# Designed miniproteins, single chains, continued (4), part 72

Each design is a single chain, and the fold is of that chain. pLDDT is the mean over its residues in the fold that is shown.

## One batch from the design tools (miniprotein)

Design m14496
Fold by ESMFold2-Fast:
Structure m14496 (fold): chain A 87 residues (1-87)
Amino acid sequence: MKEKILEELYELAREAIKIQKEAKSIEELEERLKPVAERIKELMEKNKLSVEEANELLEEFMESEKGKELLEEVKRIREEREKKEAA
């Protein structure tokens, strides 16, 4: 069960990265990312994860090489867009 949740988190993270690359404005980015964030929350609730289990799963995701790479890519894209809009 946890393995399937982790796989869905990876897919949602990839979707978030795609949105970050495609979004032309911060407003569009926020609008498109909101459903993804809600889906993550629903995923945790649907699988009836305890606070402890949810935290453990998120820690495993963030500590994984794939999870770290995805999070770094999201941060990099977001920072580059903010700098480009500020310039």
Scores: mean pLDDT 72

Design m14497
Fold by ESMFold2-Fast:
Structure m14497 (fold): chain A 117 residues (1-117)
Amino acid sequence: EIPEDLEKLIEVAYEELKRAIAEGSTEPSENARKLLTEFAQLLNIIGKDEELDFEAFKKLAEALGFTPASEETFGADAVALAYSIVEFLLEGGDISDLPAYVAERAPAVREEILARA
């Protein structure tokens, strides 16, 4: 169900996202952006050759039960969403249960990032 390339990206992105949250970083890494792009493609939100812009990100987040605050908080929202996705999957969560987990976890992670920024 999850492609091998995405599995490898999840592991790498997790370590980067842990540091970003600890530092209060509102800037998603290249691997975090790539992970969100591949997830949006997997969920048929964007096509194979399309980039994840704010509108596509908003659709991805909303599909996973997470409401982005604004375009100005895009970075913090992207880090929070990416981390919630990789944390759940690495803990052995199933992709079908991902929206319920993200809906609860991503807002909490965003608040942690903003409190440290």
Scores: mean pLDDT 78

Design m14498
Fold by ESMFold2-Fast:
Structure m14498 (fold): chain A 65 residues (1-65)
Amino acid sequence: SVSKEVADMILAIGFGIEVGAEKIELRDGKLVVHIRVETEEERRLAERGAAELRAAVPNVEVHIE
């Protein structure tokens, strides 16, 4: 078993790899994922994945630009 904090970090990293995240930060116990998209298709995939991650990790922040 793993701690909740480690499990949440693993989920965020997995999502980040899937969508090609530019940066993942941990600040004051909060996970922040930064994603850069260049096409409409990439944006849709990132937004769908972000919704899934937010459902699993309520305290996560996801920025898509």
Scores: mean pLDDT 76

Design m14499
Fold by ESMFold2-Fast:
Structure m14499 (fold): chain A 67 residues (1-67)
Amino acid sequence: MSAFEEAQRRLNAADIDRLLAEASSAAERAAVEALAARLAAGEKDLVGLGTELGVLELERAVRRVFP
């Protein structure tokens, strides 16, 4: 793998670990677990996966402001 792909994979894994630890609902955990399963299965679109993780982080932030 390229150095960039390896770095993106590590960043995605770290984001998944953080989101799983912070998940407060079954639906949120299931969404993060689905992305974790894709990464573990060898997801090739690492930038796209990172974008989906960012959307989950944004949804969590929105829930803090608009519960």
Scores: mean pLDDT 79

Design m14500
Fold by ESMFold2-Fast:
Structure m14500 (fold): chain A 90 residues (1-90)
Amino acid sequence: SGLEEFVAELEEFYRKALEEIRKYVEEKRFEKAEEVKKEALERLEKARELVERQMPPESETYQELMELLERMERELEETFERLKKEVEEK
């Protein structure tokens, strides 16, 4: 279904963004890692706007998708900060 494809594409994009952030942080390329994080957050914001336009806000699917997006946003920011701190403490 279109919804399942949307979620799968979003999860794949998110996974790749986290992998790139990890790679650039380990290489001490913090500016590049921040750029990847910013682009990923912008993509998640666009996905949020699409969900808000296409889905009724009272639906269970809407709530689940919004919670997924909020979790992805938090995990991106927390992962970046954690990895950066770990490298800086070496």
Scores: mean pLDDT 83

Design m14501
Fold by ESMFold2-Fast:
Structure m14501 (fold): chain A 108 residues (1-108)
Amino acid sequence: SMEEELREQIRRYLESGDWKGLYRILYEHLIDASLEEAYELGKLVGEVLAENPTEENVKTFLKAYMATYFELASQGKTDRIEAFSVGLSEATEGNEELKAVVREVEAK
């Protein structure tokens, strides 16, 4: 299915540390997305990240996410990234391992 193909592509970008490839996919899917489509993409990405919540996967995701946020914000499309973030949050809710890794990455 298209969903499984997208899941596998996101997983490959995370595993290879290809934050630019992940950014491209996030941007392409969000730029013209409805809020519902943005939310569903956020859930999908959150589920993939929760499957293997390593420090390297989290770092790759955060770089791609921030790049996507800044680009969409520059175009007045912050509502897409906000809907995405809601889906992401719901898909990762209660994942204490992932939350711990995010804190470690952000601790600088």
Scores: mean pLDDT 85

Design m14502
Fold by ESMFold2-Fast:
Structure m14502 (fold): chain A 87 residues (1-87)
Amino acid sequence: MKMTPEEIEKMKKLKEELEKLLKKYEDGEISPQEFADKLVELLKSLGINNEYMIKSLKELAEKDPEKFKSNVKLVIMIMEQEIKKAE
């Protein structure tokens, strides 16, 4: 699927911010809960206000931080592949 230029720029910004948050989490600078809260604020800034998704992300960070981290890494990889396909 071909993304619009605006969608590509939004995805690039989201990917960069996710990579920064992931690095801070791996370096022990933020908790899994702080990571989830910052991710939620980032999603809201991009117009993503799905309450169910927000709740699910926060619950996963609380109950299974390692799975939450793995899922974030997977999302970053998928985003990078989609950006490369669109370029």
Scores: mean pLDDT 77

Design m14503
Fold by ESMFold2-Fast:
Structure m14503 (fold): chain A 94 residues (1-94)
Amino acid sequence: MLEELEKKIKELEAKDPNSVEAGEAYYQLGQLYYLQGDLEKAKEYLEKAIERYEAADPKSKNAARTYLHLAVVYEEMGDYEKAEEYEKKAEEIW
């Protein structure tokens, strides 16, 4: 799964890097890194995902779920201010 996701991301970055499909691939990769305990990479890829979702529709369910996941990652990293910021963004949508 991870290797196939990384290959798909590379193809999407070459063809359509700002698409919602690229956002979904980044979100899935962020989730996988979070489950592995790699909070830095989880943050990196979830931030890439939210950039795509915000560009397409900042009030979408995809944006809301990504904000909530970023809030969890930032809280686990000890960045409570960023966690609260993302929780509020999700609450405005969901």
Scores: mean pLDDT 81

Design m14504
Fold by ESMFold2-Fast:
Structure m14504 (fold): chain A 74 residues (1-74)
Amino acid sequence: SMLDKAREEVDEIVGRTMTELQRLIEAGASPEELLAVIERGIKELKELKEKYPEIGELVDEAIAMFESAAEAIR
């Protein structure tokens, strides 16, 4: 279904972003590099919300999680 596909795309964006963040943290990356990865993830999630407005609440939860992570780094 379209909803299943949309959920899969959220999971893919979140998973990629989290994996990249974990690798950067292990490598001792700068706060600026960590923020760039988070900001890219948020951008992709916002674009996904425009494509699938029916999952807007699920996407907003993922965005809020990444925005919280960004504030913790700042």
Scores: mean pLDDT 86

Design m14505
Fold by ESMFold2-Fast:
Structure m14505 (fold): chain A 60 residues (1-60)
Amino acid sequence: LFDDLLKARGYNPIEAVTLLSQLENLYKAGVRDPAEITAKTGLPEPLSKKAIEYFEKQGL
């Protein structure tokens, strides 16, 4: 789901998997601010917000 969104935004499959791992690590570390995720990953803030929503839905 979020992987498909990253690919739609121009990230290749390897980049998408790497970003997902980085985003999951930030979420598990307690990072919930989209602006902080953007600062740490370089993702646009709307995508950082969607990543948080994605991991909340996954029950992490």
Scores: mean pLDDT 79

Design m14506
Fold by ESMFold2-Fast:
Structure m14506 (fold): chain A 98 residues (1-98)
Amino acid sequence: MFEKFDTDKDGTISKEELKKIIESMGFKLSDEEVEEIFNILAGSDKDKDGKLSLEELIESLKNLGLIDDEDAERIRKVGLPGALPILVELIQEWIASK
């Protein structure tokens, strides 16, 4: 089991890093499918600069109704690993809705 994921030194996640995280969880998605998930997390109004901060991820998960304020605080404390179970749920629901 991986103890941590490679993120940018500034704590952002690129689309490429998100793809690696998704693949590490056992999902096989196309580049277009990964981009769709990334856009859901980054929001439709983002410039699609290929970067997602931990705070943007938390806000997107809250906007999707997947986490509350207490979950957000736990994720902030533990970082990206705290969001992984919720990301798995999001991806599974997204695949099931296709």
Scores: mean pLDDT 70

Design m14507
Fold by ESMFold2-Fast:
Structure m14507 (fold): chain A 79 residues (1-79)
Amino acid sequence: SVSDQFHAAAVAFSKVYAEAREAAAKGDVETAKELLYKALAPVLPDEVARRTAEELARALAAGASDIELLNILYRSIRE
């Protein structure tokens, strides 16, 4: 289900959150995207993992809140 997929993705995201946020804060959006993609690829379809990682990396670089990041994750999975 979308809820099960979201939970798995949220857990995967949480494991790389600090490292991805640090990379994005330094302006290294590509490293943040790669970290997020590697974390999400085992739990999401490849196309969704790639798109979600890019959107999350961009949002992290923009200083998005935890709630905004989770909303991005949920929206990307529902597409």
Scores: mean pLDDT 86

Design m14508
Fold by ESMFold2-Fast:
Structure m14508 (fold): chain A 96 residues (1-96)
Amino acid sequence: SNREKALKLLEEAEKYIKEAKEALEKKDYAKAGELLAKAVGLALEALLLDPSLEEKVLKLLEEAQKLLEELRDSEEGRKAFLEAMKENIPLMEKLR
């Protein structure tokens, strides 16, 4: 079902958030940025599959934003995040 697929995508997104936190602790800012963009993409895909998961998606996006704020002073991390976010453009267009 779409709900089962969406829940699996959210679980995977939560895993990438955890890995991004670990990358930040190691000062691997490029990896952290890439992982955060992947988590955002999976969360948006889950929302498109099951809009009833909006509250869970928003909570995950809020956590991603907090980690992105920690990344703000890293040119490497910002560049990696923005480059990886390009892959999410088709998903963002579907939300229009």
Scores: mean pLDDT 86

Design m14509
Fold by ESMFold2-Fast:
Structure m14509 (fold): chain A 70 residues (1-70)
Amino acid sequence: SLLEKGKELAQEGVLNGDVEKAYEGGRIIGRALTPEEGIALGQGVLDVGEKTKNPAAIAAGRGVIEGGRA
């Protein structure tokens, strides 16, 4: 599924510190969700990424928000 593909890519990106891959995975996750779900999930991931100073997690959260709006 689109959600599973996005989750796999985002997890790989975050685990490897690959900001671009994490962002792409986030966008795919967001597109699989409603705009409301995508914004809520993406904001949560973004907030955790900012607090933990994790650039890949920040990118994943931004991707989910932007994908949900598309």
Scores: mean pLDDT 85

Design m14510
Fold by ESMFold2-Fast:
Structure m14510 (fold): chain A 84 residues (1-84)
Amino acid sequence: MDVEEELEKILEELVELVRKAAEEYPEKKEEWLKEAEERVKRFRESGRKVALEEIARLASLLVEAGYEEEGFELLKKAVVAELE
């Protein structure tokens, strides 16, 4: 399996959770969607070498939004994928 492809799928799942959280917290919607967009852009421009950092940043945002379990599970999956 291509590790970069697996990390991209994890990042995509994190972005979908951020979109869901943003709908529940309208006052944070602009801030959180902009953060998600910036992390996706950086991943697309820099690839695998920054994937874990960008995934960790989105997982941290999800913890703040109350999606702590989902955020940590996706972060763990990304760490395992990067290690093998």
Scores: mean pLDDT 80

Design m14511
Fold by ESMFold2-Fast:
Structure m14511 (fold): chain A 58 residues (1-58)
Amino acid sequence: DLREQIKRKYRGLPIESYVMSYADKLIEEGKLEELKKLLDNPSDPELRKKVFDFYNSL
């Protein structure tokens, strides 16, 4: 399960809750390629901005 892999990767990190909220949105929207970016490139500044902006817009 891709979601479980992402959860493990970000477990205990300060952005864990931000990432998991964004991951759940991507799963709901069927955006699996964007979801894979959370696993493959966790330090991408543009991706991190999208994650942070999404969580703070909730």
Scores: mean pLDDT 78

Design m14512
Fold by ESMFold2-Fast:
Structure m14512 (fold): chain A 84 residues (1-84)
Amino acid sequence: SVAAALAALAPEAERLLAERGYDPATLAELGAAVGAIVGAGLSAAEARARIEAAEAVLPTLSEAEQVAMRAALAAIRAVVAAKE
């Protein structure tokens, strides 16, 4: 789940953000890590539904949140594609 992924990555995310700041590369790395964990637990159909829902809200997010979300969605797609 997203909550479990965030809980698992919280110490690493806090460290990286403190060291590197909110730069696009660090946000993309954290987003990809969250997406990989979430994607591992999803079926192809579940992943498609969640990606579509996330893409609908993407333009309403901040630029930094969009970078992280795009990386997460790409990681979910890659993990799910590897299962098919």
Scores: mean pLDDT 74

Design m14513
Fold by ESMFold2-Fast:
Structure m14513 (fold): chain A 61 residues (1-61)
Amino acid sequence: GPVQQAIDYLQSRIPDYTGPQRQAIQQAVDLLRQGNVDQAIQILQDAGLNFIASVVRRIIS
């Protein structure tokens, strides 16, 4: 489903990031697994990953 597609997308991006941004992506994956979509998008935005957040929003919508 769309949530799993968003998780797969985020996991594919993890190797391209380090430090706080990598942690934000990992936390967003965990939040999506819990069904906390709004929190997952927020944590990505707070980490400056606005493009990634927009892709996640598009997949889930």
Scores: mean pLDDT 90

Design m14514
Fold by ESMFold2-Fast:
Structure m14514 (fold): chain A 108 residues (1-108)
Amino acid sequence: SQAEIDELLVEGAKYYKEKNYEKALEYYDKAVALLESSDDPRDLQRALSLLLFRAELYLEMKDFEKARESLERARRLAERLSEVDPETAQQGLRQIELLEKLLKEKQS
């Protein structure tokens, strides 16, 4: 339900503000799983944004494997969106490419 997703995002944001990224990611991961299982393009847009944010957090934490996983999931989601919301999909792909370049630079 949207109420459940909103509660997960509020709890995630609380832990993120406290710089407890491990706990924040636990809540964001639950929200992403619910949003990814939806056929509503708005839910898929929200999931894409959260996966990009997840990738940024893992890059900050220097967890390059989980950052890569987040970007691969984001790419698959952007591909799903391309048929129903090509503008959001294209914007997402641009963000993915930027983060993939940053990931390569940080692994050097």
Scores: mean pLDDT 88

Design m14515
Fold by ESMFold2-Fast:
Structure m14515 (fold): chain A 64 residues (1-64)
Amino acid sequence: GQELWDRLLGPWVAPGGRAGAPDLRTSPEARKWLEEPVTLGGVTLPPLRDILSPEEFEALKAAL
């Protein structure tokens, strides 16, 4: 759950969450990113379902 989220965010989010990345566990925006594109730090990212394998997507979704 959290390890997968940290790995996913690592390449796109500066240390300290400067990009305003949503907290996967508590944010409605993080849940929305599972199915819809999101803009973080001025960069538009595709939905997580399009980035992750089906197995990784289900594991991430179960971590919520």
Scores: mean pLDDT 61

Design m14516
Fold by ESMFold2-Fast:
Structure m14516 (fold): chain A 91 residues (1-91)
Amino acid sequence: MKMVVTVTGPDVEFVRKLAEEIKERYGGEVTVGPSGHVTVTLEMSLEEGQKLAEEIAERYGGEVTVHPGGAVTVRLDNGTVVSVGLDEDEV
C-alpha cells in the first residue's frame, strides 16, 4: 500500500534527519517542500505506519493520534509533527 509520511517542525535539521531515518528503514522517495516540510512516499501497510508512529513517539517523546480511516499523527515534544496516511492519488 502506498503511504505518505510528512515531517514538519521548527528544527529543519531534525525534520530532515527523521525523514532520512524513515527512508533508510522502509525505503521510498523523499521530497522537500518549500515550507521546509519533508514528505516520504513509500510502500507500507496501515499497521506498519501506526507502528512507525508509536516508535517515533517512544524514541523522541510525543503523543500519537489515530484518525478515522487509519491515518496517524505524532506530535513530538520538540514541536515536530509526523503525519502518516494514504497517498491522496488513491481516492
Scores: mean pLDDT 77

Design m14517
Fold by ESMFold2-Fast:
Structure m14517 (fold): chain A 61 residues (1-61)
Amino acid sequence: MSEEEERRREEEKRREIVLLEASAGVYRIGAAVEKLAGGDAEKYEEKAREFEEKAREKEEE
């Protein structure tokens, strides 16, 4: 085992978490836009929660 392998695993995990958090953020913004436009924000909020949960699970691994 090399420090490089551990570093790569941590970086990959970080990237996955960041992508999941970014996805949640995009859906949160979508929900806010829908609320302002008088549309249906519920689906966007639901999707945001799913990605937030996935990010949390990944971080706890």
Scores: mean pLDDT 79

Design m14518
Fold by ESMFold2-Fast:
Structure m14518 (fold): chain A 81 residues (1-81)
Amino acid sequence: EFIDEAIKLLEEAKKLANPEAQRYVDGAIRLLELAKQSPNKEDYLKAAIELVRQALEVTDNPEAKKYLERAIEILEKALKE
């Protein structure tokens, strides 16, 4: 549920982001898809959050930043259960 919402927000951010930020976002989406299939989802969620933070550091588009920040909020809630 939260993971699917975060993936949708990351896909929207990716449309607005520069190529470097897009690579971090793609990595995060891949880790989130693995989290959905893994009993050890917490490690994948933590890794995905770090990649989203890297994307946030390298993007300058304000709308992309809002999507990335919202994705982090949702993923942190998923991590806390």
Scores: mean pLDDT 85

Design m14519
Fold by ESMFold2-Fast:
Structure m14519 (fold): chain A 72 residues (1-72)
Amino acid sequence: APSKEELEKEIDIGMARIAISVVELTLRTNELSPEEAQELLRILDRARKLAEDDPELVERAERLKREVEARL
């Protein structure tokens, strides 16, 4: 039903937002090992997938992915 789909979308977007925020905090406070960078890229790929219908969250995930890659 449409109401169930809307709830599922809200949950997915919420989870993606939390994951993106965790990556942003990690990048501000920590040095990245290659292993840590690969883990952050995995988290961002998953977050992008969950937030596919939210252009702002997708753009944030892609920006953070570039920042992680630039630190390698």
Scores: mean pLDDT 80

Design m14520
Fold by ESMFold2-Fast:
Structure m14520 (fold): chain A 64 residues (1-64)
Amino acid sequence: PVPVEPYQEGDDLQVFALYLRSKGFSQEAIDKALLHYLEKTKGKVDITEDLLKELEEIAKKAES
């Protein structure tokens, strides 16, 4: 049987980091966006299209 593991909040951060990295942002910009996410949510939040867009905008601002 295929093991089913519960989704962890740490997996959210990895998903966001990979998404931003795929967009070509620097590690500094990615780190800044992820810190903003953690400060706002204090961890647990559902992944949404709007949230991904917000993080991408924060990363762009950090690069500018």
Scores: mean pLDDT 67

Design m14521
Fold by ESMFold2-Fast:
Structure m14521 (fold): chain A 68 residues (1-68)
Amino acid sequence: MPSVEELFREALRLWLEIRETASEEEVAALQKRLQEVRDQSIAEGLSDKETVERLVEVLREFKEELER
């Protein structure tokens, strides 16, 4: 099970890779999706680690969408 630090590094790596290839519109769409997931996690009372895990999943899914 990855640590919160490892999850944060993975999220940062994915974010940087997406920003290198994605348009401004695609980045804005991703930022909105990340904000929605964060807001849902806060409403559910999730830990920082659980929130970051969800954000990593969103980033991975978005990167896969860009490869289509």
Scores: mean pLDDT 80

Design m14522
Fold by ESMFold2-Fast:
Structure m14522 (fold): chain A 75 residues (1-75)
Amino acid sequence: AATYLSLNNALVAALQANDFAAAEAIANQLLALGTLAAQLDAYAALAEIHAKQKQIAAAKAHFSAAVALAKALAA
């Protein structure tokens, strides 16, 4: 089974390779884990993926979700 650590390592590798299809699939697996930390990492990655593809509105939406989760973790 995929662990948080293995998914996060795979996500970093996919982003470094600019493999956005793989990165998006891994980010969706992180969202499915349901932890605040995994969801934060997933939304941050989705924001980066969409920004690099010049999909600015989608990037902003995912970045806002990441900020909301970061505030929840800090409270």
Scores: mean pLDDT 83

Design m14523
Fold by ESMFold2-Fast:
Structure m14523 (fold): chain A 94 residues (1-94)
Amino acid sequence: MEKALEAVAKSAVKAAELVKKGKEEEAKKALLEGLEKAEKLDPSLKPTVDKVKEILKNSKSAEEAAKKMRELANKEKDLVHRTILDLVAFGLRA
């Protein structure tokens, strides 16, 4: 679990720096790579990773994606899954 959360956290920090530079597509790619690593380390994260991937694919901007992640996190009862959603939302903030 800790290594999976660390992978998402590292990708979120990298994504936040990319969003600041206006590189939203590169930020989304960094988040996707972190999520794929997290899923490999903990397959129980797959349902949340799949939802995050769909939001990233279907959102027109990093801001829209971050808003949808926060809405999903507010409905998430599992603390670990909620933490992943919060980290992704953080990575999408400019």
Scores: mean pLDDT 81

Design m14524
Fold by ESMFold2-Fast:
Structure m14524 (fold): chain A 90 residues (1-90)
Amino acid sequence: NPQEKLEELLRRASEVYAEILGEIWGETDPETIERRAEGILRKLLSLSPEDLKKALEDLIKMAEGIQKLRPSLKEKTEELIKLAEEILNL
């Protein structure tokens, strides 16, 4: 089911993005990070297909920028880029 696959990938991308933001801002509370991930997911699921594509392309560019500025986040930013690219190829 393409819709179930999309929602799964968006959830995972939202979780990784919330973790990246948490590390940038020094947030270590798992409950706060989880709430942020749910907020990101809810926003992405509310977008039109065209707006979602633009948001994912912008997310990839942002993750690439973060990776250059914060090498410690390389693994998480690479995971986020891979998830966003997988969604764009659905």
Scores: mean pLDDT 88

Design m14525
Fold by ESMFold2-Fast:
Structure m14525 (fold): chain A 68 residues (1-68)
Amino acid sequence: MEELEKEYRKWAAEMNKKLENLDENEKTKLIEEAKETMRRWLEEKVRREADPEEQARAEALLAEEDAA
């Protein structure tokens, strides 16, 4: 539960740190790769979780990422 949110926030902060040193084209590519990685991670999380609460949480995060 909290781990999923903490990992996401930490990952986002690290991405922002990397983006600081990249040009715009490299930033776009990095963001796209990062989004793809996050989506795969969340999808695997959903599939592995037998706990309905954890599944619903991961699914909600995936839906929010797609909508954003």
Scores: mean pLDDT 69

Design m14526
Fold by ESMFold2-Fast:
Structure m14526 (fold): chain A 61 residues (1-61)
Amino acid sequence: SEIERLENEILGLLMRLAAEDPEKAAALARQLSALYRENRTASDEEKLAALREFKAQLEAA
C-alpha cells in the first residue's frame, strides 16, 4: 500500500540519519511515535498526509 511504501522510505531515511546523528534520529523517532498515537483513529488519507509531512521534515534534517 501507499502507507507501507511511505513507512519503508521513512525507516530508510531514519536509519541513515541515525548513522550520522543518533541524537537527532532519536528525537525524530519520538516525533514519529507521537504521530502514530495522534493518528491512531485517523483515516488513511489523514495518516498518509501526516507521514508525508514527517518525511519532508526528515529529508530536511
Scores: mean pLDDT 84

Design m14527
Fold by ESMFold2-Fast:
Structure m14527 (fold): chain A 60 residues (1-60)
Amino acid sequence: SALTAELSALVDEGAALAKKQVQLSREHDLNDPEVDEKMKALWQQLEATAARVRALLAEA
């Protein structure tokens, strides 16, 4: 179904964002303001993805 395809794509997107966040935290000093801003941007994208998943499930 279209819903299943959309959910699968959002799960893959969330996993990729989480992987980038983990990699950034391991490779860089989180006390660097530039790195901190990148981490916050990734977190906001993860929250937006989770909100989209919740919205799709609420409509199902």
Scores: mean pLDDT 78

Design m14528
Fold by ESMFold2-Fast:
Structure m14528 (fold): chain A 86 residues (1-86)
Amino acid sequence: MEEKIYELLKKASEAVRKALEALRNGDTETAERYVDELVKIADELEKLGYKKLASDIYRTAAEIYRRAGNVEKAEELEKKSDELEK
């Protein structure tokens, strides 16, 4: 389990970095693709019981969607993050 969690966090970190770089370059389509990967990683962490890690990643993904102009997806992930903090 530890190796799988580490690999998921490593992939999440890389996806965040690439999404933010795409946003800096004005490539919102590429940024959203990396955020989609980030959400899948958060979903897996949630299923494994790592609610706090999943919540943090959903919040980061929401911020990137919002900066990309996808307010609807940002609001969905903000709510999901908040629910996991309960």
Scores: mean pLDDT 85

Design m14529
Fold by ESMFold2-Fast:
Structure m14529 (fold): chain A 81 residues (1-81)
Amino acid sequence: MPSAEEKLEENLERLKELKREAEERGDSGTVQFADEAIASAKRLAEKGTEEDIEKAVRGAENAIEALEKRMAELEARRAAE
């Protein structure tokens, strides 16, 4: 429903933002992971069922958490001079 679709759009925007930050850092692995997560979420959403959209939202949320954790670890590593 609209609420799940709105959450999916917000999650996709967040993934794109994390991808951009990874690109600025030269972290190609994180860029590839973000691209894969975005593509997977879009594939699920194309099916158009509430269950598939909710699954896409959850998958994107999990990907965001994984990327945010990775980015925090990289920041901490660079700050530990």
Scores: mean pLDDT 79

Design m14530
Fold by ESMFold2-Fast:
Structure m14530 (fold): chain A 89 residues (1-89)
Amino acid sequence: MSPGQLAAAIALAAGLSSEEQRRELARVVSELTGMPFEEALRALERGDTRPLERAISTLSEEQRKKLADRVLELSEGEGRRMVQGVLDG
């Protein structure tokens, strides 16, 4: 999974999320990438994939998989299918 694909999937998940779900997604991104929570939340609110892609590029393949799995866990129904489609390429 490329950093760009995962960043795009996360941005899509955020766009389909409630405010509460978006804050949870920002916490997950912050926890797994080391990005400050407020920076992660701002990127998700703006749909800005560039800082997300940069942070994800520092992660191992195992860490990227964990992040992808947690993003999918926070997604529901048709939104989960759309996010999975981005992750699959």
Scores: mean pLDDT 84

Design m14531
Fold by ESMFold2-Fast:
Structure m14531 (fold): chain A 65 residues (1-65)
Amino acid sequence: SEAAEAAIRKAVEIGEKLARQGATREEAVKQARRTAVELAIKAGLSPREAVKVGEEAERRAEAAL
């Protein structure tokens, strides 16, 4: 869904920003996952869908960092 993709992209962007500010790769990836889940829930996605959004954000953040 467009809401899921938007949540993933924003969460990865936040993770990259945290890494630039001195966060460890592990901390930045973990925060990207958490942020993606929170954004997905705020956008009206189910908790089950939010978990999948978080997993995809984690994978993309790991690839980007």
Scores: mean pLDDT 87

